# Designed miniproteins, single chains, continued (5): the designs that were tried, part 45

Each design is a single chain, and the fold is of that chain. pLDDT is the mean over its residues in the fold that is shown.

## One batch from the design tools (miniprotein)

Design m17547
Fold by ESMFold2-Fast:
Structure m17547 (fold): chain A 90 residues (1-90)
Amino acid sequence: MEEELEKRLEEAYERGKELARRGDSEEISRILQEVVRMRKEIAAGKELSEEEQRRLRELEAELKGFIEEMLTSAVDKAIEENKKRKLLEK
């Protein structure tokens, strides 16, 4: 069970990275809305089932993958733009 959860979290993280590469803002918005909904329910005093807790962890892993890929891509593009600028302007 625990080992299967770890594999699902890794798969969710990789799905998030793929969504960032595809620019699938509609799907990531759905995932974000679900996470916000579940977090608001917890804040209101709802106890999540073990299945709901696993779902939340998977969704948060997918969001993490998306954010990290977006940040990495933006940094890589900024580095390449700076390299091109230095080559063309000197």
Scores: mean pLDDT 78

Design m17548
Fold by ESMFold2-Fast:
Structure m17548 (fold): chain A 64 residues (1-64)
Amino acid sequence: MTLELVVKIRVPASASDEEVEERVREIARERFPRAEVETEVLDKRKISETEAEATVRVTITFES
């Protein structure tokens, strides 16, 4: 079973796409510790000097 969703998350404005993907993956793994999680940053918009909004595709694959 595979679940695909697009989420928006606030991240540090200085964060790289790789850092954002890893943060979202950590959150998903905490919620679904036995699932395979893949993350991809689709967009990142600066909100302030310290914060950005990232749009991330999350693919969660369950063994059944």
Scores: mean pLDDT 81

Design m17549
Fold by ESMFold2-Fast:
Structure m17549 (fold): chain A 68 residues (1-68)
Amino acid sequence: SVDEEVEKLVDEAVERMKGQSREQRLQIILQTSGKIRDILLSNLSEGEADAKLLEYTQRLGERVAEVE
């Protein structure tokens, strides 16, 4: 499902950020956010995509806050 695909991208991004520099972590966040947005916009209506994007942006932010 779209939700499973997006959650996998978030999990992979968090793992990729471990041990990386601040600059590399920022690049990973931006790339991952772009991929999530593209998947949502390709599979959902504009309103549904906006709601899901907010949810996944929050989840990514929470996971990122746990990585130093």
Scores: mean pLDDT 78

Design m17550
Fold by ESMFold2-Fast:
Structure m17550 (fold): chain A 93 residues (1-93)
Amino acid sequence: MATPAEIANASPEKLEELYKTAVDESKSFAERFIALVELIASGKVSLEKLQEAADVVLPKISTAERIAILAGIRDAVPAERQDEITEIVRKYL
């Protein structure tokens, strides 16, 4: 599992791998959930890619898991992107 430092320094290739994992319905829920959190924490992915990943993962998660994602956004994502990412997550609250 990637550390916050590894996520912050993720290459574009690693971000694409995380995106593909998050939207891949053949992957386990845990792998998709972790990939989505890592994408959000990176702050380097477009809103369109985040929305597509969220549409696959978020409808299948518990309320506790949604709270964990929101906490991750607050702690890991730059303030200027928190509102945009919160709007994506809010659609599933």
Scores: mean pLDDT 65

Design m17551
Fold by ESMFold2-Fast:
Structure m17551 (fold): chain A 61 residues (1-61)
Amino acid sequence: MEVADVGRDGGVARVTVTAEGYEIEVLRAPDEQAKQAALDAARAAASSLQKSLRRELELLA
């Protein structure tokens, strides 16, 4: 599994990625716009990390 913190516009979200999926947790957001920006950035990071992890696991099979 991979864990990454993603910040944008003052908001920070944590992404936990596995081969099966991902979870996003908002750690801090001063307002709703910052929360949405952090979530959008975290979703992009999660998708990239999940594809990378899945590819690595498939190469080991």
Scores: mean pLDDT 75

Design m17552
Fold by ESMFold2-Fast:
Structure m17552 (fold): chain A 110 residues (1-110)
Amino acid sequence: GIIDDWVERILKVLPDADPEEIRKALLLIRENFLLELSRTTDVKEAILEALKKAMKTDLDSRVLAAAGVLFIDEYLKARNLSLSDEELAEIMKEAGFSEEDIAVGLSVVK
């Protein structure tokens, strides 16, 4: 399924990551994002709040960054919407991701 394809894409960037942790991160970010979209029309606010909530978990921050970038990129692309890498990086920084984690995440969608 699509989640399995996304797990494989993230594993190409993070080959030592746990595939089940990647799957959990993708599902968590999706659930957080859809919940935030139910309460706001501002997509950037929904992304920021979804990522902030994900960062409060004990999941690997590199895995959360990769899952977050991939999910958001695919979600926006499916709706003919886009964010620049710079805009997404700014949101991720505000959510608490390190510069290194942001670089890892953005590398998944290259």
Scores: mean pLDDT 88

Design m17553
Fold by ESMFold2-Fast:
Structure m17553 (fold): chain A 81 residues (1-81)
Amino acid sequence: SVEENLEKFEKSTTAKIDELLAKGADNPEVVEKAKEARELTEKLVEEARKSEDKGKALAEAADESLGAISEVEKALKEAQE
C-alpha cells in the first residue's frame, strides 16, 4: 500500500540522514544540512499522508529528499577533504 511505502520511505531516508550525521557530527555544516534534510523529509511525509494523490506526493517527496541527502553527502565530503 502507499501507506506502507510512506512508512518505509520515512524509515530508510531518516536512517540514511542519521548515518551521515553520525559521520559528520563534529562539523556544524553537516549537522545543519542533516537537520534540514530530516525536517524536509518529515514535512514531505506528513503532506503526502494528507494528499489526495499520495502516490504522486510520495514520488515528489522521494525526489526532494534525495536532493537534500545529496547536499548532506557533499558537506560531509568537503568536511573530510
Scores: mean pLDDT 83

Design m17554
Fold by ESMFold2-Fast:
Structure m17554 (fold): chain A 82 residues (1-82)
Amino acid sequence: SLKKEFDEEAKKVWEEVKDKLSKEAIEKLEKAAKSTRNRSAEELVYLIKLIYENNPSKKEDIINAISEELNISKEEAEVLLE
């Protein structure tokens, strides 16, 4: 099903980026997921990646928005898009 495919891809992306993020960034993503009505940090991160893939010319704007909203470094925000 589409939902199962979404959940599996979200987990895969999260496992790849989690090792590159600080503990503080992970905690901030979990908090942001709850405030944005996402079920998990995995879902939030995957949605961010999908937004970037559909708007590649907006990379700088997306990085800046993530950094400001989550209060994480721009380097950690960029990891979410890779």
Scores: mean pLDDT 80

Design m17555
Fold by ESMFold2-Fast:
Structure m17555 (fold): chain A 57 residues (1-57)
Amino acid sequence: DPKKQANAVKVYLVDQGVSEDDANAVAQEVYEALKKASSDAERNKAVTDVVAAALAK
């Protein structure tokens, strides 16, 4: 479920010290990427890339 995965990413990022506003923006980006991805590999890559970029800030 893209919404549940996006929410899990938000919770994880907040726990890692990312601000709630930034975590919400990242979760929204993950949700949109998951809806557009056509394969499990694309979904996994999209989530990983977005989360890595958020944690690098």
Scores: mean pLDDT 78

Design m17556
Fold by ESMFold2-Fast:
Structure m17556 (fold): chain A 69 residues (1-69)
Amino acid sequence: MKSDEERERNGLKYMAYGIEKLREENDEEKLKEAEIAEEYLRELGISEEEFEEMAKEAREEIEKKKEEA
């Protein structure tokens, strides 16, 4: 089982991926939601670089699951 810290990191990782998906939408409300979530991650001390890395990890995991299915 993953530790509490690892579970929290996974939550943030999938949140970062979700923010990227919201930014891909051409919808003002979804863009505002993405901005709020990005601000929250910045307040937690997560840098832009860390955010991109986390989003990449989540994307790779999702793509791997699709390939295995």
Scores: mean pLDDT 73

Design m17557
Fold by ESMFold2-Fast:
Structure m17557 (fold): chain A 64 residues (1-64)
Amino acid sequence: MLVLDPSDSPVQQVRKLALHMMRLAEQGVPLEDIREIGEETAKQLPPELAEVVRRALDGILSSL
């Protein structure tokens, strides 16, 4: 599971999550499982950053 650093900017958080999800897709992980991993990863962040990451989740999944 990807570990996020809450000291990273929202842009860095989204980029790290996007790269991790892309790697999972390349490994053949189903998109539904990748979505669940993204949601669980967002739970590691303060509520403000978690919301930014969750809003980016649909965009990341749409690019896979």
Scores: mean pLDDT 76

Design m17558
Fold by ESMFold2-Fast:
Structure m17558 (fold): chain A 82 residues (1-82)
Amino acid sequence: MEKLKKIKELLEEQRRVVDLILNSPAASEETKQRAEELLKKTEEEVKRLIAKGDYDEALKVAEEGLKELKKLAEEERRRNAS
């Protein structure tokens, strides 16, 4: 139960990060596309692992996906910094 709740929270946070990127006028179309593709990949992999009963691996995949999205957002922010 606790692991599934954590996984859901991580996926919700990832969706919020993607929404912020998609609504940023400074973000490139390529960055927006990469953010959506990364979220989709993470969601599909997490669903696969949950179906397999591998909740520990699903949690790790969700955590890694969030870290990668945050890195992408930071890289895009630095690209637009003067």
Scores: mean pLDDT 81

Design m17559
Fold by ESMFold2-Fast:
Structure m17559 (fold): chain A 89 residues (1-89)
Amino acid sequence: SNALVNRLIGLALRLIGLEFDYDLLLKNGASREQLEALLADAEALRDDVVALRDQAIAAGDADTAAFADKLLARVDAFIARLREELASL
């Protein structure tokens, strides 16, 4: 549905914002606390993407579900990167 697509776009923009924050934090020497806060925000975004995917599947909106899966893969990659940075501190 158009409503699910608009919500998906909003979630994608949230990921872009978190990736931008991550780039700025690394350039300025990120603290553990700053990276942990960013990880918490990324994990919350992951939960929202999973919920949207499940809603799209329930609605029979295969296209939105497929795009949500693509966004989920990007969020998972970002979370993995954050966890690696935290492990290196």
Scores: mean pLDDT 91

Design m17560
Fold by ESMFold2-Fast:
Structure m17560 (fold): chain A 64 residues (1-64)
Amino acid sequence: APSREQLRELALEGASVGVQRIHLIVKMKVDGETPELRQQLDELDARGDAITAQLNAMVAARKA
């Protein structure tokens, strides 16, 4: 089963991705949207979704 520390580290990574996403959205609103910034936002969204799925799997594994 995944350790408490591994779960904590992944949760902190997810929080970091969320903060990066907010900063990028603010930057796009202030400085304007570019294709490169849009790609970075899509990559952050995909990474956030992957982290959420992994966290859910780790929580389920700890219940078993």
Scores: mean pLDDT 82

Design m17561
Fold by ESMFold2-Fast:
Structure m17561 (fold): chain A 87 residues (1-87)
Amino acid sequence: DEAEKEYENFIKLTQILSELLPKATTEDLKKMSVEEIAELIAEASLKLGLEPEEVELLARIYGRLLGLPKEEVEKLAELAKKLVEKA
């Protein structure tokens, strides 16, 4: 079931990201620009050895969790993916 697989992937990626950014509260993240959040996601993803496509998905999920507008979520995903591709 596609929905079940999407849910499992969402939980795994969210848990992994939370372990890498345990000190980043919603309040702290609101003080950061989309570019700064993208850099944090890219850094965490590089430590985990994630591929650019996985980073894009993770950034999109995380942006939605932060309550960012769709435009900012897509910008976050694109920037995080590009940062990992350049590393």
Scores: mean pLDDT 71

Design m17562
Fold by ESMFold2-Fast:
Structure m17562 (fold): chain A 110 residues (1-110)
Amino acid sequence: SDEKAAKAEMDKSLDLLRQSLKELKKLTDKDSRFKPEVDKIEKSIKLVQDGKKSSPKDSADKLGKSGGYVLDSRDGLANIGDIGKKGVDLAKAALNHLGKAVDLLLKYIE
C-alpha cells in the first residue's frame, strides 16, 4: 500500500538522519559551533518518528517540517565549512526519502 511504502521511506530517512547525527556529534565534541546544527537534526528525527505514529495528513506536515530542519542545518553547516560535509551529505540523502514519503502519503489520502 502507499501508506506502507511511505513508512518504508520514513525508515530510510531515519537511518540516514541517525547516521548524520552520529557524524555531527563527533564534531560537536571538538567545536561547539556544530551544536545548533546537531539540535536541528535531532528535531528532524523526532518529527519523522512522530510522523510514523500520525494520520497521513499530519504525517505529511511533520515530514515537511523535518525537511525544513535538515535544510536549515545544511545552511548552518555551510557557514562552518567542509568538515561537516559527511554529516550534511547523509542528511541531504534523507531529504530524498522524506520527499518520497510525503508524495506517497498525499497519494494515499487522495
Scores: mean pLDDT 86

Design m17563
Fold by ESMFold2-Fast:
Structure m17563 (fold): chain A 69 residues (1-69)
Amino acid sequence: MELPHILISPLYGDDFLVMEERPGEPLRFDTLSFSELLERYPETAEAVARYPEHTVLETPEAVITMLSA
């Protein structure tokens, strides 16, 4: 199957904008708190909280791009 692409951008106040691009579906946008991000994408939430650098995580299930704060 084609992998979904997930873009995560930090917002002011430790919230995150999440954009999901899945094959055959319209683009989806959601705003997640840090706790919700930790529950849904645990590796990504820890990386965003710890590292200010732009990071791309390639997992077996998705390509996740995290933007720097």
Scores: mean pLDDT 69

Design m17564
Fold by ESMFold2-Fast:
Structure m17564 (fold): chain A 59 residues (1-59)
Amino acid sequence: SDLINQAAQELVDLCKHFKQDITKLSLESANVLLSVTSSGRKLNAVQRLQAYKRACELS
């Protein structure tokens, strides 16, 4: 999968690890979490928004 799909999966996995409901996660909080993941930190702002939307679809 592409980098955005990898970052979306990393965000889902991180939320599961911390027992955080992704549907209650703000875009601002999602950006902070993505900044510390292996794929998410490589994304620009537009790509982080796409990763967040994709992560919500996977929830």
Scores: mean pLDDT 82

Design m17565
Fold by ESMFold2-Fast:
Structure m17565 (fold): chain A 88 residues (1-88)
Amino acid sequence: MFRLSEEEVRETARAAVGNLRKAIEAEKQGNKSLAASYTTAAGILATVLRLSGHEELADLIVKAIRALNQGNFEEAEKLVDELERRVA
C-alpha cells in the first residue's frame, strides 16, 4: 500500500466530505447525473484512503454513498458529519 501523511489523509477525507455534501444537495434537487458525478469522485477518494490503510474512513464514505443511493438523506448526512468530525 502507498502511504499518505496525516495532512494528506485529512485533505483527502475533507475532499470526500465536500463531494458527498454536494451529491446530497444534487439528489435533493433531482439532479441524478450531477449527484452521480460527486459520488464517483467520493468513491475514488474512498479507494485512495483504503489503499493507504485508512479503511475506517473509506468505509464511512462507502456507507454514505450507499445511503444516498437508497434515498436515505438523513443517514447519508449523519455519516458525512461523522467523517468530518474524524478529520477535524
Scores: mean pLDDT 88

Design m17566
Fold by ESMFold2-Fast:
Structure m17566 (fold): chain A 95 residues (1-95)
Amino acid sequence: AMPEGAAVINWLEKQYKELKEKVKAGTASEQEKQQLGLVGAFLGFLKNMMGELDEGSRLTAEASKYPVSDELLARLEAARTLREQVAIIYEELNK
């Protein structure tokens, strides 16, 4: 099920860790590399909004190594609520 509220951060951190380990092991698909970039960028954004600037900056820098489509970024920027942004990411991770 799609995570909500406080579970969102824990879910994103779990997805980021799992994708990052696959990339390090050389077992990640091209889709999983793009998913790592997406999850890392969004988690970095949320950490910055929460005032965790060092963690947010680190996540954003690491995510920049993995391209995310301009269309997907535009969809996330157009989403007005955390719920809508999480729904977009949840759909991308379950493709």
Scores: mean pLDDT 80

Design m17567
Fold by ESMFold2-Fast:
Structure m17567 (fold): chain A 58 residues (1-58)
Amino acid sequence: MGADELIKLGFLTQEHVNYAKELKAQYGDDTAKIAEELMKKFDIDEASAWAVIRHVEA
């Protein structure tokens, strides 16, 4: 876990969170599929994608 990851997510959090919510509406509880789509859409790493998903689920 890096401070840089939190800073990047803070900067892009609104776009990432909104898109993750849309993906959750389509894929339900398939968080692995949601993570893959986030990685492809925003060109982010797997850890960042999972951090966005955790933020949405928290």
Scores: mean pLDDT 70

Design m17568
Fold by ESMFold2-Fast:
Structure m17568 (fold): chain A 71 residues (1-71)
Amino acid sequence: SEVEEAQKLAEGAEKAAEEEVEKDPSKAKEIAERFEAMAEGLSVVSDKEEAALLAEKYREIAEKLRKKAEE
């Protein structure tokens, strides 16, 4: 399923981002901005359910990282 593939991609991206931030917390804001940009890009180029789901997950990752950056 394309939706299941998008979910797996988002899960992998979140794990990688969390590991990167754990190694260097100062990058949390930069990584959050990257995920925000990726979500915006997906919203511009596709109206498919898989792209919408992936964009939403990327926004959730970005929000989580922004909260960590403010700690």
Scores: mean pLDDT 80

Design m17569
Fold by ESMFold2-Fast:
Structure m17569 (fold): chain A 76 residues (1-76)
Amino acid sequence: SSSRRQQSDRLHDLGVKYYLQGDYQNSISLFQQSLSLDPNNIGSLMGLSSGYSQLGDLQSSQQYLQQYRQVLQQRR
């Protein structure tokens, strides 16, 4: 629903704010909550990739980057 997408976008925006403050653990939590409401939120998939990269978890970073690319391929 549009309400779930709007809530997902708000959680994404909050996750970006925590990321810019260097709070990568809280940003990751917010991006995960965003994706629980909208699994196709590409901004939150990129946010998870970036957040895990900043924490040195390159495997999780690469996994979310691959999910991002998969979602883009399904948008036809």
Scores: mean pLDDT 88

Design m17570
Fold by ESMFold2-Fast:
Structure m17570 (fold): chain A 100 residues (1-100)
Amino acid sequence: KYELSLEELREEFERRFKDLHFMLEKTTDFEQAKSGMEHLIGLVEEMADELKERGLDEMAERLREVAAEAREKLAKAKTLEEIEEIAKEMERRVREIFAS
């Protein structure tokens, strides 16, 4: 089994994130959207763990901070619109971390 390069890992993450976000955007039920958002946060935490294993501790910590902030916001979210805002902010911040 081949180890993914950092670029390949980022591409895999972007694909998985987009697929989950697309499913979330189609959700009209608040509890299902909240569950979908928890899966997106879990993906960010999984990526942070993989980066830490590669010795990219600063990037991993930044991703964990993004996931933690998203969890706090999700706990306070009461509408589908608020969940979508959290998802969009998280995607933007993750892209910024991988671009640095």
Scores: mean pLDDT 81

Design m17571
Fold by ESMFold2-Fast:
Structure m17571 (fold): chain A 102 residues (1-102)
Amino acid sequence: SMEKELEELAKEVQEELKQMADDILASKELIEKEVGVSHEEVREIAELIRNQEAPPSEELAEKMKKILEFMIRAGKEGVTEAAKRFLELVEKWRKRYQESRA
């Protein structure tokens, strides 16, 4: 389900997702300062986005959300719309993780 939703998004914005992964890596220092995600976690999240893989945990999904919100605030041309669409998908995944708790 998560993989299928990500595959559908990737069909429309594949190049923008790859560009976003590169932009996230280039902004590691600023992301750590502004959103509190470590360099190692930023690298992991960028790899997930580049490889079109869903975050394996609720904690990583939350950090991915914060990074996407940062990218939207940064307003980079060609990335902002892809970041918004990816954020909607991450919010759905976060809700699924929360609903899985009995």
Scores: mean pLDDT 79

Design m17572
Fold by ESMFold2-Fast:
Structure m17572 (fold): chain A 78 residues (1-78)
Amino acid sequence: LSEEELRELARGMAEYAAENFSPAELRELAATARAALPEAAAESPGLARLGRMVAAILEAVAAGASVEEAAERGVEAL
């Protein structure tokens, strides 16, 4: 995945999260993703990176960030 493709993926995730989940649900999902990171890292560095991106996006949306800002934070967390 290129940086451009990762940004598009992150934006799509942020959009879906904002439209489908409450802030409380997003925080719960993010905490679950964070808790799974050590196991993901043991399986694959790529899976751990994806997990960090997802958790960062969910946390940002839950905190009231825009879709664009949440996507940027996701990419930065890789």
Scores: mean pLDDT 84

Design m17573
Fold by ESMFold2-Fast:
Structure m17573 (fold): chain A 57 residues (1-57)
Amino acid sequence: VTFEQIDEIINSGKVKTADEAFDTVLRDILKSDRGHAEFVIGGDRLKEIEDYIRSRI
């Protein structure tokens, strides 16, 4: 997952909240739930992604 991909999701206008944007990242980019994503990319990286999304919305 890149911040550019996250920006494309946020700027698409399809998501209204940080939680919707984060769910979209999990579903469409990582193709995982939160627990699977944490296992694959690590909790620190997952938190970085979540914090970035919250900072943008």
Scores: mean pLDDT 78

Design m17574
Fold by ESMFold2-Fast:
Structure m17574 (fold): chain A 84 residues (1-84)
Amino acid sequence: EPEPSVEEVKKKIEEIIEKIKNGERNFSEFEEGLLKQAIALKIKEEEEKLGRTFTREERLEYEKEILEDKEKQIEALELLKKYL
């Protein structure tokens, strides 16, 4: 099976953003994977600003902050779209 196109992935990210805006919590495995990738990208950007790698504790805490905040989730997903 060929990998999804960049356009298909971007469309899927837009669908996830819409679900988050509507207060929906029912994410598919693929959608959860994209959200995790978005969070990982935000962590990498933050690590670059700090000039160091996060500890395991700092990474888990930052992931939790994003997962508890709709606005931060949307921001992370928009960042992922920009890098595709």
Scores: mean pLDDT 81

Design m17575
Fold by ESMFold2-Fast:
Structure m17575 (fold): chain A 98 residues (1-98)
Amino acid sequence: MEELIREVARAFLAARAGRWEELRRAAERIAELVPDVTAEEIIAALERMFRLVEERREDEKVQKMLELTLEMYERILAGEDYEEVFEEMRKKAEELAA
């Protein structure tokens, strides 16, 4: 579980930063851990998600949710306990009523 969450965090942050080689490596690792999902599908899903976020850049709630998600994944990659980070971010997300 922890390895999967770490690779998802890496893929998300790499996609946001345009680090395509890092994104591909993380997506390939996720595909190894999750049956019936390809690296190409993971990359396509992240590209679609960030395109939708960009189209809604004036939506304050969407931008706040993006900021929370980025903070969550950065903290997980920094070595913080993912269960504690998820619980804290879940509470913040509930307050935003997204």
Scores: mean pLDDT 81

Design m17576
Fold by ESMFold2-Fast:
Structure m17576 (fold): chain A 71 residues (1-71)
Amino acid sequence: SREETIERVKKAIDKIYKEKGIEAITPRNIGREAGVSVGTASRIIREELKDYILELEVEEGVRLLREVVLG
């Protein structure tokens, strides 16, 4: 189902983020990890997971800013 595909894509994002970091979160890497096409990964992200990825990017940005500002 679409819900199962969304969940697989979300789990793939979490795994990639944990193991390789935010820079590795690409439709190609997500598709490979989730077992879906690049097109399917891109569509699911665009339609269902934009806010989820934005949250990860905000958390990473805050972490980097702390290192620069606070040493």
Scores: mean pLDDT 82

Design m17577
Fold by ESMFold2-Fast:
Structure m17577 (fold): chain A 87 residues (1-87)
Amino acid sequence: MDEVEELLEELRRLVEEHATAPHAPVAGAGLREIEEQLRKGDLEGARRAVESLIATLEALAAQETDPEHRAFLERVVALAREILRLL
């Protein structure tokens, strides 16, 4: 659980550092949903929230032409995949 908490904190920091980026609100909303499911003890709900976030951000990354915005999406997806592996 500590490793999941560390990855969630890293993801939260990444979203906060990029708060003005166009995709930060969707990444932040996904993070809040994951945290809410974990708070409720719903591990299956948390896994689904992570999978949903990954799918949404990968679709956005495929359409993103700005390399910095795409790099942000790819970094969030990478952290989300690590969280999913530990759930």
Scores: mean pLDDT 85

Design m17578
Fold by ESMFold2-Fast:
Structure m17578 (fold): chain A 104 residues (1-104)
Amino acid sequence: MDPLVLFAEGKYKEAIKQLQEEIKENPNSAYAWYLLGRAYAANNQPDEAIKAYKEAIRLKPNFATAWSDLGDAYEANGQPELAVKAYKEALRLKPDYKLARDKL
């Protein structure tokens, strides 16, 4: 089943398992790492979300949405200074990115 379908159904633990298998087959997919970060965040696992978003950004440094979501994960993890830095990087990459702007 498509991980995005599991996400839409709120089946975050199942989405995490499928995304982990996808990454095992293709570890260089920035998008798969990004979706894994979103699944961990939705499953209330901010530490794991941060690690997955960082890997997505390592693979694709211009991934503005991953930078913004990394900021949200840092806020959820009680790390506001790191959240601000992540939001600023998202805005640097996309100045019109309203979601990141609203966090500053």
Scores: mean pLDDT 84

Design m17579
Fold by ESMFold2-Fast:
Structure m17579 (fold): chain A 65 residues (1-65)
Amino acid sequence: SELERLEERARALAAASEEERAELDQLTKQGVLAVIQGDEATLAAIQARIDALIERRVAELRAKE
């Protein structure tokens, strides 16, 4: 369900390493810059990268169960 997916993503973010949090912070800053510059292609790539990082962490948490 959508709720279960959101809960898994929230747990993954809470369990993210310091390095993963730093990368997410940098991607967020780059995304804001892309919005200001009107660079839709860069914004889409950044959103895809953020989603990939979260999904990777979700998969890692599932694998350790």
Scores: mean pLDDT 78

Design m17580
Fold by ESMFold2-Fast:
Structure m17580 (fold): chain A 87 residues (1-87)
Amino acid sequence: KKKLLELAKEYLEKAKEYLEQGDLEMALIYAGLAAEYLKKIKESKEIEEAEELLDEAARLPEDDPRKRELLEKALELLEKAIEELEK
C-alpha cells in the first residue's frame, strides 16, 4: 500500500510538471497513472471524478482551452485523494 501511494505521488508530480511545460498529452498520461495507482489503494469519489475529467480531457484537441481546465481540476482531485490517504 505505501509503495503504491509513493508511485501515485511521483506520477502526480510528473503530471503537474508536464502541465506547467504545456505538454498536455504527457500530463494526461501521468495523471491517469496516478489515478490508477490511487484506485488500487482505495476507491473514492475524488478519484472517480478525476478519472471522468481525465477521460473528457483525453477526447479534446490540444488547442481546446477546456483540456487544460479539466486536467487542472483532475490534478486537484487526485491531490486531495492523496491527502486523505496520508491521514
Scores: mean pLDDT 83

Design m17581
Fold by ESMFold2-Fast:
Structure m17581 (fold): chain A 71 residues (1-71)
Amino acid sequence: MEEERERAAELGERAEREILELGRRGASEEELVRKAREYTREALTTIKDPTSVSAVAIRAVGAVIDALLRK
């Protein structure tokens, strides 16, 4: 469980960082959403703890919203 929580934290941080960086570079809404979907799918495939998967998804979606609001 601890290893899965660490993996979720790493994926969540990476998703947040990458999506926000894409937003700063002027990436389209479609690109931001696609990246969030990719990270969520990776979490669903590699992490078994549903709370940890949800944490990755929430961070990814939050980053998309934040990136869109900065445009």
Scores: mean pLDDT 81

Design m17582
Fold by ESMFold2-Fast:
Structure m17582 (fold): chain A 91 residues (1-91)
Amino acid sequence: PSDLTLEDIERIAQEVAALPSHRAVADRIRRALEAGELQKALVTLQAAAANTDDPELAARLSELAEQASKSDDETQAELLREAAELLEEHG
């Protein structure tokens, strides 16, 4: 569990906005999941949903982020992997 500060969340959002593709965002989510950093993966997904120019993708990512934020760690990890796959398909 990573204890992310508001500063960390803001920095992650800025970094995600600067990423060159949806695939790069997917890779970042997967790396966080591999490291057991569920909060970091969730924040990355939330930032991606806020910064995508595709309204259908934004809506789907937002739904996954909302469900993940209310789920246990196992379900959250599964939803975050689903979001990474969705981003990779659009990358």
Scores: mean pLDDT 84

